Designed miniproteins, single chains, continued (3). Designs and how they scored, part 55

Each design is a single chain, and the fold is of that chain. pLDDT is the mean over its residues in the fold that is shown.

## One batch from the design tools (miniprotein)

Design m10022
Fold by ESMFold2-Fast:
Structure m10022 (fold): chain A 74 residues (1-74)
Amino acid sequence: MFDSKSFQAEVKLSLARMMISINKLAPEKDKELLEKAIRLAEEAAELAREAGDEETLREAEEVKREAEELLESV
């Protein structure tokens, strides 16, 4: 019933979101943390696509975009 790839995607997505939130609240911007968030979101998107989890895929693409925008501003 529950696909392990979908679960792995959700975990990676949650970690990426947490890293973005930490960076947004931090007084000093961490490029390495943002690059890690982008990578985790990409991995989450790939796993979600393989699992057929359309909602998680969409969320992962949004998180990646937000992290890329933040990285561009640094």
Scores: mean pLDDT 79

Design m10023
Fold by ESMFold2-Fast:
Structure m10023 (fold): chain A 101 residues (1-101)
Amino acid sequence: MKKITVTVTSLDNGRVFVVVTGVSKDKAEAAARAALKAAGVEGTAQGFPDGSGYAVGEGRLDREQALEAARAAVKAAGGKVTDESVIDTPLGHTAVVVGET
């Protein structure tokens, strides 16, 4: 079983960042794209041969929206969510979701 980690960060300046690790290039790209779609955020997503995926978009997410976006990314990669957390900072919200694929 492979471990997938998805991080969705929504900054108060209107930027959303998605980071996916622990899967294949194509799965990481699809997962990062799925996070943006679930968040309703317009942006770009790209997977890399090292098994990472990145997305950048324009928008603001609350705590629950960031968490839902990260969950959607894990599911899009074919994973099951095992752990979730949200970190609130003065700069915004960061959701971290871990799954198994």
Scores: mean pLDDT 84

Design m10024
Fold by ESMFold2-Fast:
Structure m10024 (fold): chain A 58 residues (1-58)
Amino acid sequence: SELERLQRQLDTLRDTRDLVDAAIARETDPEVRAQLERVRDDLTRTIEELEARIAALA
């Protein structure tokens, strides 16, 4: 179903964010860390948008 497809996408995005968070925690280069933080923020926004879409379908 469409809902199942979106839930799988959400799980993948959450896993990706967790990997980015781990990378940020280990990063010592402040420029690279800042770039990773921007990627994390973009992922968080995408996750929130997808969660809203899933909620609208339920």
Scores: mean pLDDT 89

Design m10025
Fold by ESMFold2-Fast:
Structure m10025 (fold): chain A 77 residues (1-77)
Amino acid sequence: MKFKAKVVLQLPDGSVEVREVTIEGAKDRDEAIQKAIELAKKWGEENNADRVAVGLEDGTVVIYDNKTGKVTVVPKP
């Protein structure tokens, strides 16, 4: 199963980058959410982003705060 996602990176200089990705290898929606969390953490660390939001096509949004390590999922799985 493949899920299209929009990734929003909030960078330390106050700029915002938006990227579109496909989440691959997810068997269902719950696994897609888990992969979105993993992607948000990875891209947050690699890009030194303050926050990363991953929006799935079904309206699910994963928000990762790189400063606190907190993950928020809307709607909650």
Scores: mean pLDDT 79

Design m10026
Fold by ESMFold2-Fast:
Structure m10026 (fold): chain A 55 residues (1-55)
Amino acid sequence: SMAEARKELERGIEEALELLPRGLEAAERLSEAIRRAGTIEAGERVLEERRRELE
């Protein structure tokens, strides 16, 4: 639904904003991990793992 899509987008933006103060290097590592996964589903799993690592 549109509500679900909006919530997902907002969550992604909030997470990106929180990572910004940690530096561009952290953002680059996360982006590379997602790219290496090769698929949206695999990327989502990698994103969650890296997010925990960056915490």
Scores: mean pLDDT 65

Design m10027
Fold by ESMFold2-Fast:
Structure m10027 (fold): chain A 64 residues (1-64)
Amino acid sequence: MSREELFREADAALYLMNAVIAEKEGNYKEAATWYRKAAEILRGVDPELAEEYERKAQELESKA
């Protein structure tokens, strides 16, 4: 694997951590924003997982 792929995964993990924290706090709009940022990074590495997080963000925005 390339160093670039590892850095993308690390950034995605950071954004996902922020998303989970915001979701637990009931801040659904904030959580959706972080899930979308993670999805953008993952599009080049794991497009299937990226779509999953995009759907999660849409669902959270509908609750906000």
Scores: mean pLDDT 78

Design m10028
Fold by ESMFold2-Fast:
Structure m10028 (fold): chain A 98 residues (1-98)
Amino acid sequence: MEEARKKAEEAKRLAKEAQEAAKAGDLEKAKELLIRAVELITEAAKLLIEEGKEEEAKKLFVETLKYVLDLLEKTGNRELILTAIGQVIRGIGDLIDA
């Protein structure tokens, strides 16, 4: 629980940094931060699933991804949004296989 929540909080911070980087025109940095944010959320959810806490994992994954996607939507950057969607699909695959 504690470890998973810390990873989720870190992911939210990275997502905000990605939004700021995108607004500053640093799309490469924004993509890297975004990918790491989604990976951290997937890892956090997987930790909860491995502990038998599937419902908590689902809620954490969905709520944090919604936060990340909402931030990206505000950037208006199609490439960043597509990058996030790609990482989300991979994350869902990992969670289904858990």
Scores: mean pLDDT 77

Design m10029
Fold by ESMFold2-Fast:
Parts: C-alpha cells; structure tokens; sequence
Structure m10029 (fold): chain A 81 residues (1-81)
C-alpha cells in the first residue's frame, strides 16, 4: 500500500532530522536513505495508477538521498574539527 510506505518514509524523515539536529550525522544519513528507498517504492507502486503522484515521490526519493549525502559530508567535516 503506497500510503503506508509514504507514512513510513515521512516518519524516517522526521527521525533523520532529529538525528541531524543532535549532531548524529551518520545516523541521519542512514535514516534519510531509508526514507528515500520507501518514497521510491511508493512511487513504483503509483506509476501506473497515478503517474503525477509517482513523479512527486520519485522527486522526494532523490531529495532524501541528497540530504543523506549532505549528512555524510557534515559528519566527515565534524570529525576533522
């Protein structure tokens, strides 16, 4: 069910943001990647029934992956300081 995957992805995004706020950058990156995978899976389910909605969640998946990369970079920079 796409709606359930979206809800779960949103929950992982919230957890990722909290981990990032607490300086747990590696954990935040992992959580953002989990959200990205779930958004992508929801989009795959929706692609034949609601292609416009599928496009939105593919974009959300890519955005979450970019946030994961950003958190990884922040974690690396924090270790150098």
Amino acid sequence: KAEELIKEANEYMEKAEEAHRQGRFDEAASLYNKAADLYGEAADILKDTDPEKAREYYINSVAAKLLAVGAQVEGELARRR
Scores: mean pLDDT 87

Design m10030
Fold by ESMFold2-Fast:
Structure m10030 (fold): chain A 61 residues (1-61)
Amino acid sequence: AAVPELSPEQRARVAEAYRAGVLATAEGQEAVARELGLSAAQAGAAFGALAAAGEVPAGDV
């Protein structure tokens, strides 16, 4: 599926947030999306794509 083209820095930030448990909550997901300048839909699509690629485990978004 088409996803927003994330920079390597944005991808690293999402992976770090996931490992820190921040993405386990809706509030944490929104905070990361705001930090990266993504809409909720863009953040959801990007997180899902990273999970599918094995960079973020499936089911945490």
Scores: mean pLDDT 65

Design m10031
Fold by ESMFold2-Fast:
Structure m10031 (fold): chain A 62 residues (1-62)
Amino acid sequence: DEEAGREAQALLDAYQAGDWETAIEHAKRLAELQGIPVSDEEAEEWAKRLAAVIENAQAAKA
């Protein structure tokens, strides 16, 4: 749980910096920590969905 939280924070930081490649790598690590079997394609889709959630959260704060 603590490791997953740190990876999620790193994903957020990378996304806000515009480093999509780094954000995808952190998404892959998050999936592995949760024990979810993912392929490279699944990890990329996961990163895109997480980015959409982040955008909605940012809009709510604005």
Scores: mean pLDDT 72

Design m10032
Fold by ESMFold2-Fast:
Structure m10032 (fold): chain A 94 residues (1-94)
Amino acid sequence: SSMDRDIVINSVNQISDQVNRYYQQRMDRGIDPSSFVRQVIGHISDAIRAADRGDVDTARQHFQDFRDIVNSDPSLTDQQKSDFTQTVTDAINR
């Protein structure tokens, strides 16, 4: 539905903002972008592209892939994983 599409697009924008903040924080600390950051950016880019064409199911799949990557990252604290995962879980379940 159009409401589902709007929810997905809004969620993608929120996740994109969080990923950009995470990337900037790593750079500010002199930490090179990890494979994690590159993988996350890829999935977010793919989710945005899917949402833009109205492919809500593909966008949700990329959100699930992003969630799995976040949960498997040993460099994140449990609190950071929970924060990223909550935003993605809200996107998947709407």
Scores: mean pLDDT 68

Design m10033
Fold by ESMFold2-Fast:
Structure m10033 (fold): chain A 80 residues (1-80)
Amino acid sequence: SAAARKEAEEKVEQTKEDIRKTKEYLKKNPNPEIAEQILKLAVPALRKFAEYLREQGFEELAEELEELTEELEEFLKSLL
């Protein structure tokens, strides 16, 4: 539905901003312990969210979130 699409888009945009802010924070305040925690908890959750979006037919949103999650994972690993 249009409502479901809009809610998915809004949640993805919020998630993208949260990822961007997290990366910016860690660039200014490198912390391997926080990076490790995000890798173990947030990255798997982001992957499940992308999988959910794909299952709901929101292919473009899923692909965008998957790309950002991979970028985040690589960035976090660089801090370890």
Scores: mean pLDDT 88

Design m10034
Fold by ESMFold2-Fast:
Order: sequence, then C-alpha cells, then structure tokens
Structure m10034 (fold): chain A 74 residues (1-74)
Amino acid sequence: SATEFRRLLDEAGQRAVRLMLENPELSAEEILARVTAEFRAAHPDVPDAQWAALEATLRRNLEYLREHAEILPA
C-alpha cells in the first residue's frame, strides 16, 4: 500500500542519512546500493517496480543532501 511504501521510504531514508554521516567517504551510489540491498533482503514480498521507485526517490534525496551538507543532522 501507499502507507507501507511511505514507511519503507522513511526507514530507508533514515538509514541512508545515518550511513552517509558515519561514512563521508562513500558515494551516493555506494550508500544507495547498500541500503537497498539491506531492505530488499528484509522485504522479499515487495515487488521490483516498487523498489525502483524507492531507489529513485532515495537517489534524489541523497543528491540533495550532498549538495546541501550544512543541513545534515550532526
């Protein structure tokens, strides 16, 4: 459902931000690959099309955060 998708997106987004803060040397691609692999393994019932949408949204969010590093949580 849309509600479940939003929950997954929020959780994956929080994980990605944490990983970015803990590993400033990692590229957005490396962060995205790690987060999506972890979440896909935890949620095998989610269809591939939904993961594609999630990955696209996370990529956009990570690119935005990289461009505006000063707004990242401490």
Scores: mean pLDDT 77

Design m10035
Fold by ESMFold2-Fast:
Structure m10035 (fold): chain A 66 residues (1-66)
Amino acid sequence: SDRHFAAIQKLVDQRLPITASNLKKLGLSEEEVKEILKWADKDGDGTIDSAEYQAILAEVARRQAE
């Protein structure tokens, strides 16, 4: 949950794309990476588009406010 959003936020802060490879470099397990990508890529096409990326940023900001 919050750990997954912290990992996404780190990639965003470092201006790195949200990919399985970059998430694994942050020390996440393959299962955690799959859960993040499933949440981020709702279309299941393996691509995080600009709308999905903006939704990720909005959700991270919302959770940090709570």
Scores: mean pLDDT 68

Design m10036
Fold by ESMFold2-Fast:
Structure m10036 (fold): chain A 73 residues (1-73)
Amino acid sequence: MTREELIERLREVAEKAMKSKDPEIQKKVFELISEALDLLDEMDRSTDPAEQERLFEKVRELIEKAEKLIKES
């Protein structure tokens, strides 16, 4: 999975969250999106390839958690 694919998945999750009628699910999903964006910024600022890979995997996990919350709504 590429960085561009993670960004596209974040966009799709955000669009689905906006269409959700459950405000609690929307809030939780946007909190996960915010955390993922912060980690992507940290990854872009890192000079260590191992740190970048670790942060990338954390972003992917947050996206998967957000996707699961949307699916349950």
Scores: mean pLDDT 80

Design m10037
Fold by ESMFold2-Fast:
Structure m10037 (fold): chain A 91 residues (1-91)
Amino acid sequence: SKEQLESIILFRLTVIRSEVFVEERIVEKKKTKEVYERAVEVLKQSLKELEELLEEAKKNELDEEVIEKIEETIEEVKEKLKEFEKKLKEL
């Protein structure tokens, strides 16, 4: 059902957000090339998963609020990715 799919998508969104948060915290503690390279890889994968999640939500015509939450998370992850890629180039 749409309600079950919405719950699954929101749960997946929460998991992805948590994984991004963990990588950000690791970077804050250890500003090494290896840590930034790992963070960039994880964030790129998270972004891909978020884009797929957004496509699924739109195809199933889920609530605008759900779509907006995914889009907001995509923007947040894109900003963090740019920041980490910039830092990696400076190392």
Scores: mean pLDDT 88

Design m10038
Fold by ESMFold2-Fast:
Structure m10038 (fold): chain A 75 residues (1-75)
Amino acid sequence: MSEIEKKLQKIFSEVLGKSPIGVDDNFFKLGGDGGKLIELQKRIKKEFGVEVPLSDLLENPTVKSLSELIKSKLE
């Protein structure tokens, strides 16, 4: 499991108040709403220095898909 996936699992867990978080678990199916989505965006900016548009978060709602997106923006 990549460092980005590990950090995102922790962020998802903290934002959603749920554990464990699987890499294929959908943020919205776990109870993520608009407010939590904005919090997720802020946590990603703080942790990775990457600004992810809300539309990209809607299209990449899992730890796995979001990790690939973040990795592409860092590399």
Scores: mean pLDDT 83

Design m10039
Fold by ESMFold2-Fast:
Structure m10039 (fold): chain A 101 residues (1-101)
Amino acid sequence: KQPDLELAQRYQELVERLRRSDREGRRELIREALRAGLSLGTIVLALIEVGADRRELVEAARETLRLYREGVVSPEDAELAQGILRAAAVEEGVSVAEVLR
């Protein structure tokens, strides 16, 4: 359990690291943040703040589902990840099954 101030500090550190990273570095930071126990919701907010595109959000959601299969993320994070992938599928006019692959 972490105090609100520590969560705010971790969020700001993630935002600053994302701003300094290329696309591959951001992918690694997302994996690190999920393994460190940051929620996908917090990570999505940080990605939006640094101007990440829909493709980066979809990649974060896919990585969350991969880590969920490894037992390292919460069911709530897996549910949010599925929601992101479903929304992307609807916007692109493709099947949810194609985006979840």
Scores: mean pLDDT 78

Design m10041
Fold by ESMFold2-Fast:
Structure m10041 (fold): chain A 75 residues (1-75)
Amino acid sequence: TRTLVTLTVKSAKKEYAAKKAELVVETEGRGELLASAITVKDGTVIGTAGVLMEPGDRATATLKIEGGAPVTTTA
């Protein structure tokens, strides 16, 4: 049975709130990306991805901000 997994990646540097941001989501196995969004809240850039996953699948969300180092999380 597939389970909805939410990946969240944050960058809390205030200078990044005014920069262009991109969220890259990669899935391994039978994972399916259902939704992704980038929001800015009080100087924090937040990338959120909803992935439908089976046991043994992997998902990686990478938040890329213009001029900054990428931030990555995995499930």
Scores: mean pLDDT 77

Design m10043
Fold by ESMFold2-Fast:
Structure m10043 (fold): chain A 80 residues (1-80)
Amino acid sequence: SAAQRADELIARALEAAAQGNYKEAVRLLEEALALDPDHPQALETLALAEYMALQAGDKEKAEEFARKAKELVERQRAAA
């Protein structure tokens, strides 16, 4: 399933980050978010991606993930 594949990508991203490869971690997290944008853990995944982008020195990508997280929170509040 898309959710199962997304979980696998997140696990691989954490392994890459543990090795100091934050650029690879960001790439894997972007793939995970693309597979299931409405996943129940999407907000947590976006926060993780923002952190990894900051560690990689990619401030623009970190700002993009932060914006997507804000948009997701706003959508969830509007739906409640």
Scores: mean pLDDT 83

Design m10044
Fold by ESMFold2-Fast:
Structure m10044 (fold): chain A 61 residues (1-61)
Amino acid sequence: MDLKEKAIAELAAEIAKLDLPETVRGEIAAEVTKVIRSVEDPEKALEVGREKLKELVKERS
């Protein structure tokens, strides 16, 4: 399995558990996916994605 796709799937599961409106969770998922796909080193995809997720949750909570 591609490391970027694995990171996207793992973070999508975490986002689905957030106590936020469905629309907001969708926006967060889209931004996290975009960032992960832009990562040059696939091994860093999960780390970079998690950092972006924390930032977006803080901004939208």
Scores: mean pLDDT 80

Design m10045
Fold by ESMFold2-Fast:
Structure m10045 (fold): chain A 80 residues (1-80)
Amino acid sequence: MSEKVARAVGLALRAIGALLDKDYEEALEAIRELIELAKEFKEEGNDELAREILELAKKLAEQLGEAGEEALKEAEELLE
């Protein structure tokens, strides 16, 4: 496991925890950091892991409703 993979797991858990606590601001910050990390994996040629992180970020952003709309759109554009 690379340091970046560990960071992705940590960010996903942070987003899930924040969603459970209804802390939508913290959840959105963690989701945005996941999207940025996915961009880094894609730039490094790890397209498979980048895609999996983006699909997770998309699903998490959908749970935020309107607050997640911009992050959801960014993840969708990166998945295409």
Scores: mean pLDDT 82

Design m10046
Fold by ESMFold2-Fast:
Structure m10046 (fold): chain A 68 residues (1-68)
Amino acid sequence: GMERLEEALRLLEKLGVAIVNGNEELVKRYFAELKKIVGEENAEKIKELIEQGKGKEAVELLRKVLGV
């Protein structure tokens, strides 16, 4: 639903900030929460896109996974 998308978008933002700042503990925490929403395989793909600076593609994949 829309609520899952909003939660996942907030996690994606927090994860991106944690990656840029090199905060491994926060990366692990936010990645674990993202996995609960989209599953491990999709969470790994989204994380890789963020690490590559492809934030727009990460959001598009997130929307596709959630059917929004």
Scores: mean pLDDT 83

Design m10047
Fold by ESMFold2-Fast:
Structure m10047 (fold): chain A 58 residues (1-58)
Amino acid sequence: SRMEELIKRLEESKKKFQEWEKKNLAAGDKRSAEMNQRAIANVDAQIESLKERLKEKE
């Protein structure tokens, strides 16, 4: 379904932000790491919202 495709794309985006966060932490770049952590939290909220909607229908 379109929702499953969107969830998949959001999970892929989350993985990218997580990898950037790891690189930033390894480099001592706390500011960039925090920015990526906020992006991860926002994507997570979207994924959970969509998963709840999917469970409601199936």
Scores: mean pLDDT 83

Design m10048
Fold by ESMFold2-Fast:
Structure m10048 (fold): chain A 98 residues (1-98)
Amino acid sequence: SKEEALKSAKNALKNILRQAQKELGIPEDVVKELEEEIDKNYSDPEKLLAITDRLEAVIDEAAQKKIAENPEKAGEIRFKADVLRTFLAIVRYLLKKL
């Protein structure tokens, strides 16, 4: 159902966010803010799409900062950011079908 799909999208976005925190070092306050926005807006697919755009920007900023601090790991960091962006693209695709 649409309701179950939106709940799955909510859980997927929260998982991507926590994985980005673990892999790229996103600050806990940013993670909590985004989790609260996901929880408040998960029943609105248009608002979830806006949240995916914000999460992508946060991932890109965190990856850039982590590369600057750890240039020897740039390839690994870019790959992890690309994987997270790919999961976001899948969530966007599914949300647009609702």
Scores: mean pLDDT 89

Design m10049
Fold by ESMFold2-Fast:
Structure m10049 (fold): chain A 106 residues (1-106)
Amino acid sequence: SEALEAVRDALDRFELAVNLAIKYYKEKGKDEAKRVLDAAVDTLRGELLSIADKYGLPEEVKQELLRIVDELRERLKAAIDNGDISGVKAAVEEGRKRILELVEKA
């Protein structure tokens, strides 16, 4: 599926941006890391909306993608606030899996 490939590419870019946020957490602290995470999540959200519109995904699927992304944002920020880098990585992996499963079934 072309939609599924586009979503995988968006998620790969998102994971690279999260790795940058982890680097900034270590080098610059929580506030700069959260700034990078917010920008990364905003970019992912916009790319997923664009993909949903381009490939004609159902509105219900589009709404559920946005819910997953919003929940992911909150989990990532909480993990950074607690210094839980393994929690950041786990949240990204779970979010990726859930997003891919949702698009595959659409």
Scores: mean pLDDT 91

Design m10050
Fold by ESMFold2-Fast:
Structure m10050 (fold): chain A 67 residues (1-67)
Amino acid sequence: GPPGSLEEAEEYKEKGEEAEKKGDLETAIRYYGLASREYARLGLYEEAEEMERKGVRLAIEYQEKKA
């Protein structure tokens, strides 16, 4: 299908940031991953990489808290 919209990517980023502020790491990881995917579909690779880095950082934190 067609690539996602910039608005969709930005909405996922905002939802990830709100979840991170609330300490909901699982939800934040999910939305940062969705934002990264949509930014990459739009060819916005720098923003996609930024979202991927945020998601990876929180995934490590989440795994450490579960161990």
Scores: mean pLDDT 83

Design m10051
Fold by ESMFold2-Fast:
Structure m10051 (fold): chain A 65 residues (1-65)
Amino acid sequence: MLEEGRRLIEQGRLEEAKELALELARNGDHESAAELFTEIGVKLYEQGRTDEARELLAEARALRA
């Protein structure tokens, strides 16, 4: 499922990628979820969506705590 999330990010489907990352987190795959949240957050930051990017990067950090 991590590969599917990365494919969605590459296609610009960030909302769907976020939903997949949340599903991974709910299933206990916190590391894969954190990786996807980090990649989505970086893409949002590159698009100037700084507040959304900061929130997702914080979620990624929390999942790795």
Scores: mean pLDDT 83

Design m10052
Fold by ESMFold2-Fast:
Structure m10052 (fold): chain A 64 residues (1-64)
Amino acid sequence: GAMADRIIANAVAQAPAFRDSLPWQTPEDRARFDAELPQLVADARAHRDDGPKVIGLVLRILGG
C-alpha cells in the first residue's frame, strides 16, 4: 500500500548517500548496486503487500 511505496521511495533516495558513507564500500560494490537497483525496486513494488518481502528488499537496497 501507500506506506510500502513511501518506504521504498525513501530507501532509494537515501541509499546512494548511505552507501557512499560506508568505509568498506568498493567501486565494484557501487557498480553492482547501481546494476541491481532497478530490479530490486521493481521486486519491492511487485511485493508491496508482502511486508517481510518488502523489508528484506529495502534492507538490500540500503546496504545489502
Scores: mean pLDDT 76

Design m10053
Fold by ESMFold2-Fast:
Structure m10053 (fold): chain A 91 residues (1-91)
Amino acid sequence: GAEELAREAVELTEKAIEAAKEGKLEEAEELLERAEELVREAARLQGRELEGEIAVGVARIVLGVGKVIGEEEEGLIEAAEVLRRFARELL
């Protein structure tokens, strides 16, 4: 159910953080995109769709800013942390 999706999202965000720290920025972004889909679905199933959309939106803005200023690794890590914190709230 929603809790299983939220748990998978947490695991994907943790993998994204590790990939980013290892300089695997493309892999980190792909893991983040998968986590975003799971977070949105888990939030929707719990009637928290607006909160899920806000969390995904904040993560996307953080990553976008990181890319623009040449801090993509930090942007990926911070974006993953935003999604991980919200996904934990869905457990």
Scores: mean pLDDT 90

Design m10054
Fold by ESMFold2-Fast:
Structure m10054 (fold): chain A 99 residues (1-99)
Amino acid sequence: MDLSDAELAAELAAFEARAAATAAELAARGVKFHLKLERVGDNMRITLRRWEPGKEPQEASFTVPAAPGVEEREGEVTPEELAATLLRLARALLAQLRA
């Protein structure tokens, strides 16, 4: 295999650290997110809405394969909660791809 589990774990940890630093910076600026995770057949639709005081709201949607242990949810999330949710989803998808 081209990448060991230890190497993948190290890369995920490095990414998690960068994501946490970015999330803390966005939270300090008062940036808010609304996250919607919706099951669409065998896929998950992820809708993110971002807003910051004095700026126009931004919205993006993307679709990923449904992963075990990822539940449907909708609500306001902090940047840190968003980062944690996306990292958990990424780990679940990577585990599924290695099955």
Scores: mean pLDDT 74

Design m10055
Fold by ESMFold2-Fast:
Structure m10055 (fold): chain A 67 residues (1-67)
Amino acid sequence: SLEEELEELERQLEELEEEIRRLEEEGAPERRIAVLHSARGILVAAIVFELKLLGKPEEEIERAAKR
């Protein structure tokens, strides 16, 4: 279902954000961190798309888009 897909995307985003935080703490190369930020942007876009398909309020969609 779209709800299950959204939950999975949100879980992946949280895991990715934690990985970015860890790599930043470890002083990983900026190029490596930049690639993960790009992946994060794609996940955010996918979450926004799913929220729109589920008919979520505009305020919730905007909040997710600014993440």
Scores: mean pLDDT 85

Design m10056
Fold by ESMFold2-Fast:
Structure m10056 (fold): chain A 87 residues (1-87)
Amino acid sequence: RINRITDEVNRTQQNIINVARSTSSDVDQVNTLVDQMRDDVLRNRDDVGRAISILGSYGQRISDLVPVARRQIMSHVGNGISRINDI
């Protein structure tokens, strides 16, 4: 009776460890995707910044764009973290 319960507990513990290892790998993949999304947003910001320079006021318009780009990056990062927490 006691031996059967001990065996079931040990098997359950091993299953939990295996799931935790699999979940860690999935989290690493999500982090990679979040980093890629961040890099894409930064590239798009820089391209828009260069386009704005053609219109004359390089410094002033870039200053207005930076807060918008920051919010977009943080939103993408936040969505990635939320996805990870739901695993």
Scores: mean pLDDT 61

Design m10057
Fold by ESMFold2-Fast:
Structure m10057 (fold): chain A 82 residues (1-82)
Amino acid sequence: AEGYAKESEILLLQGKPKEAVEAAKKAIELDPNLAIAHFRLSEALGQIGKPEEADKALKRALELDPNLPEIQRRRADIEKVL
């Protein structure tokens, strides 16, 4: 499960958000409570222009682990550009 979440992160860094969505979904299929997988799904969905689905995935990640470091860092970056 964690391996597919890492694959999703690498695919996002390579500019392959559609493939990153597939990797994140595989991670969720293996471990539906893995907060980082839902967070990676949110990032990938945002990049392919699906903001409502991205928001739902982000909310799920926050429900599972509100203190996930990746979410905290992303939130801080968003606040800087507002």
Scores: mean pLDDT 75

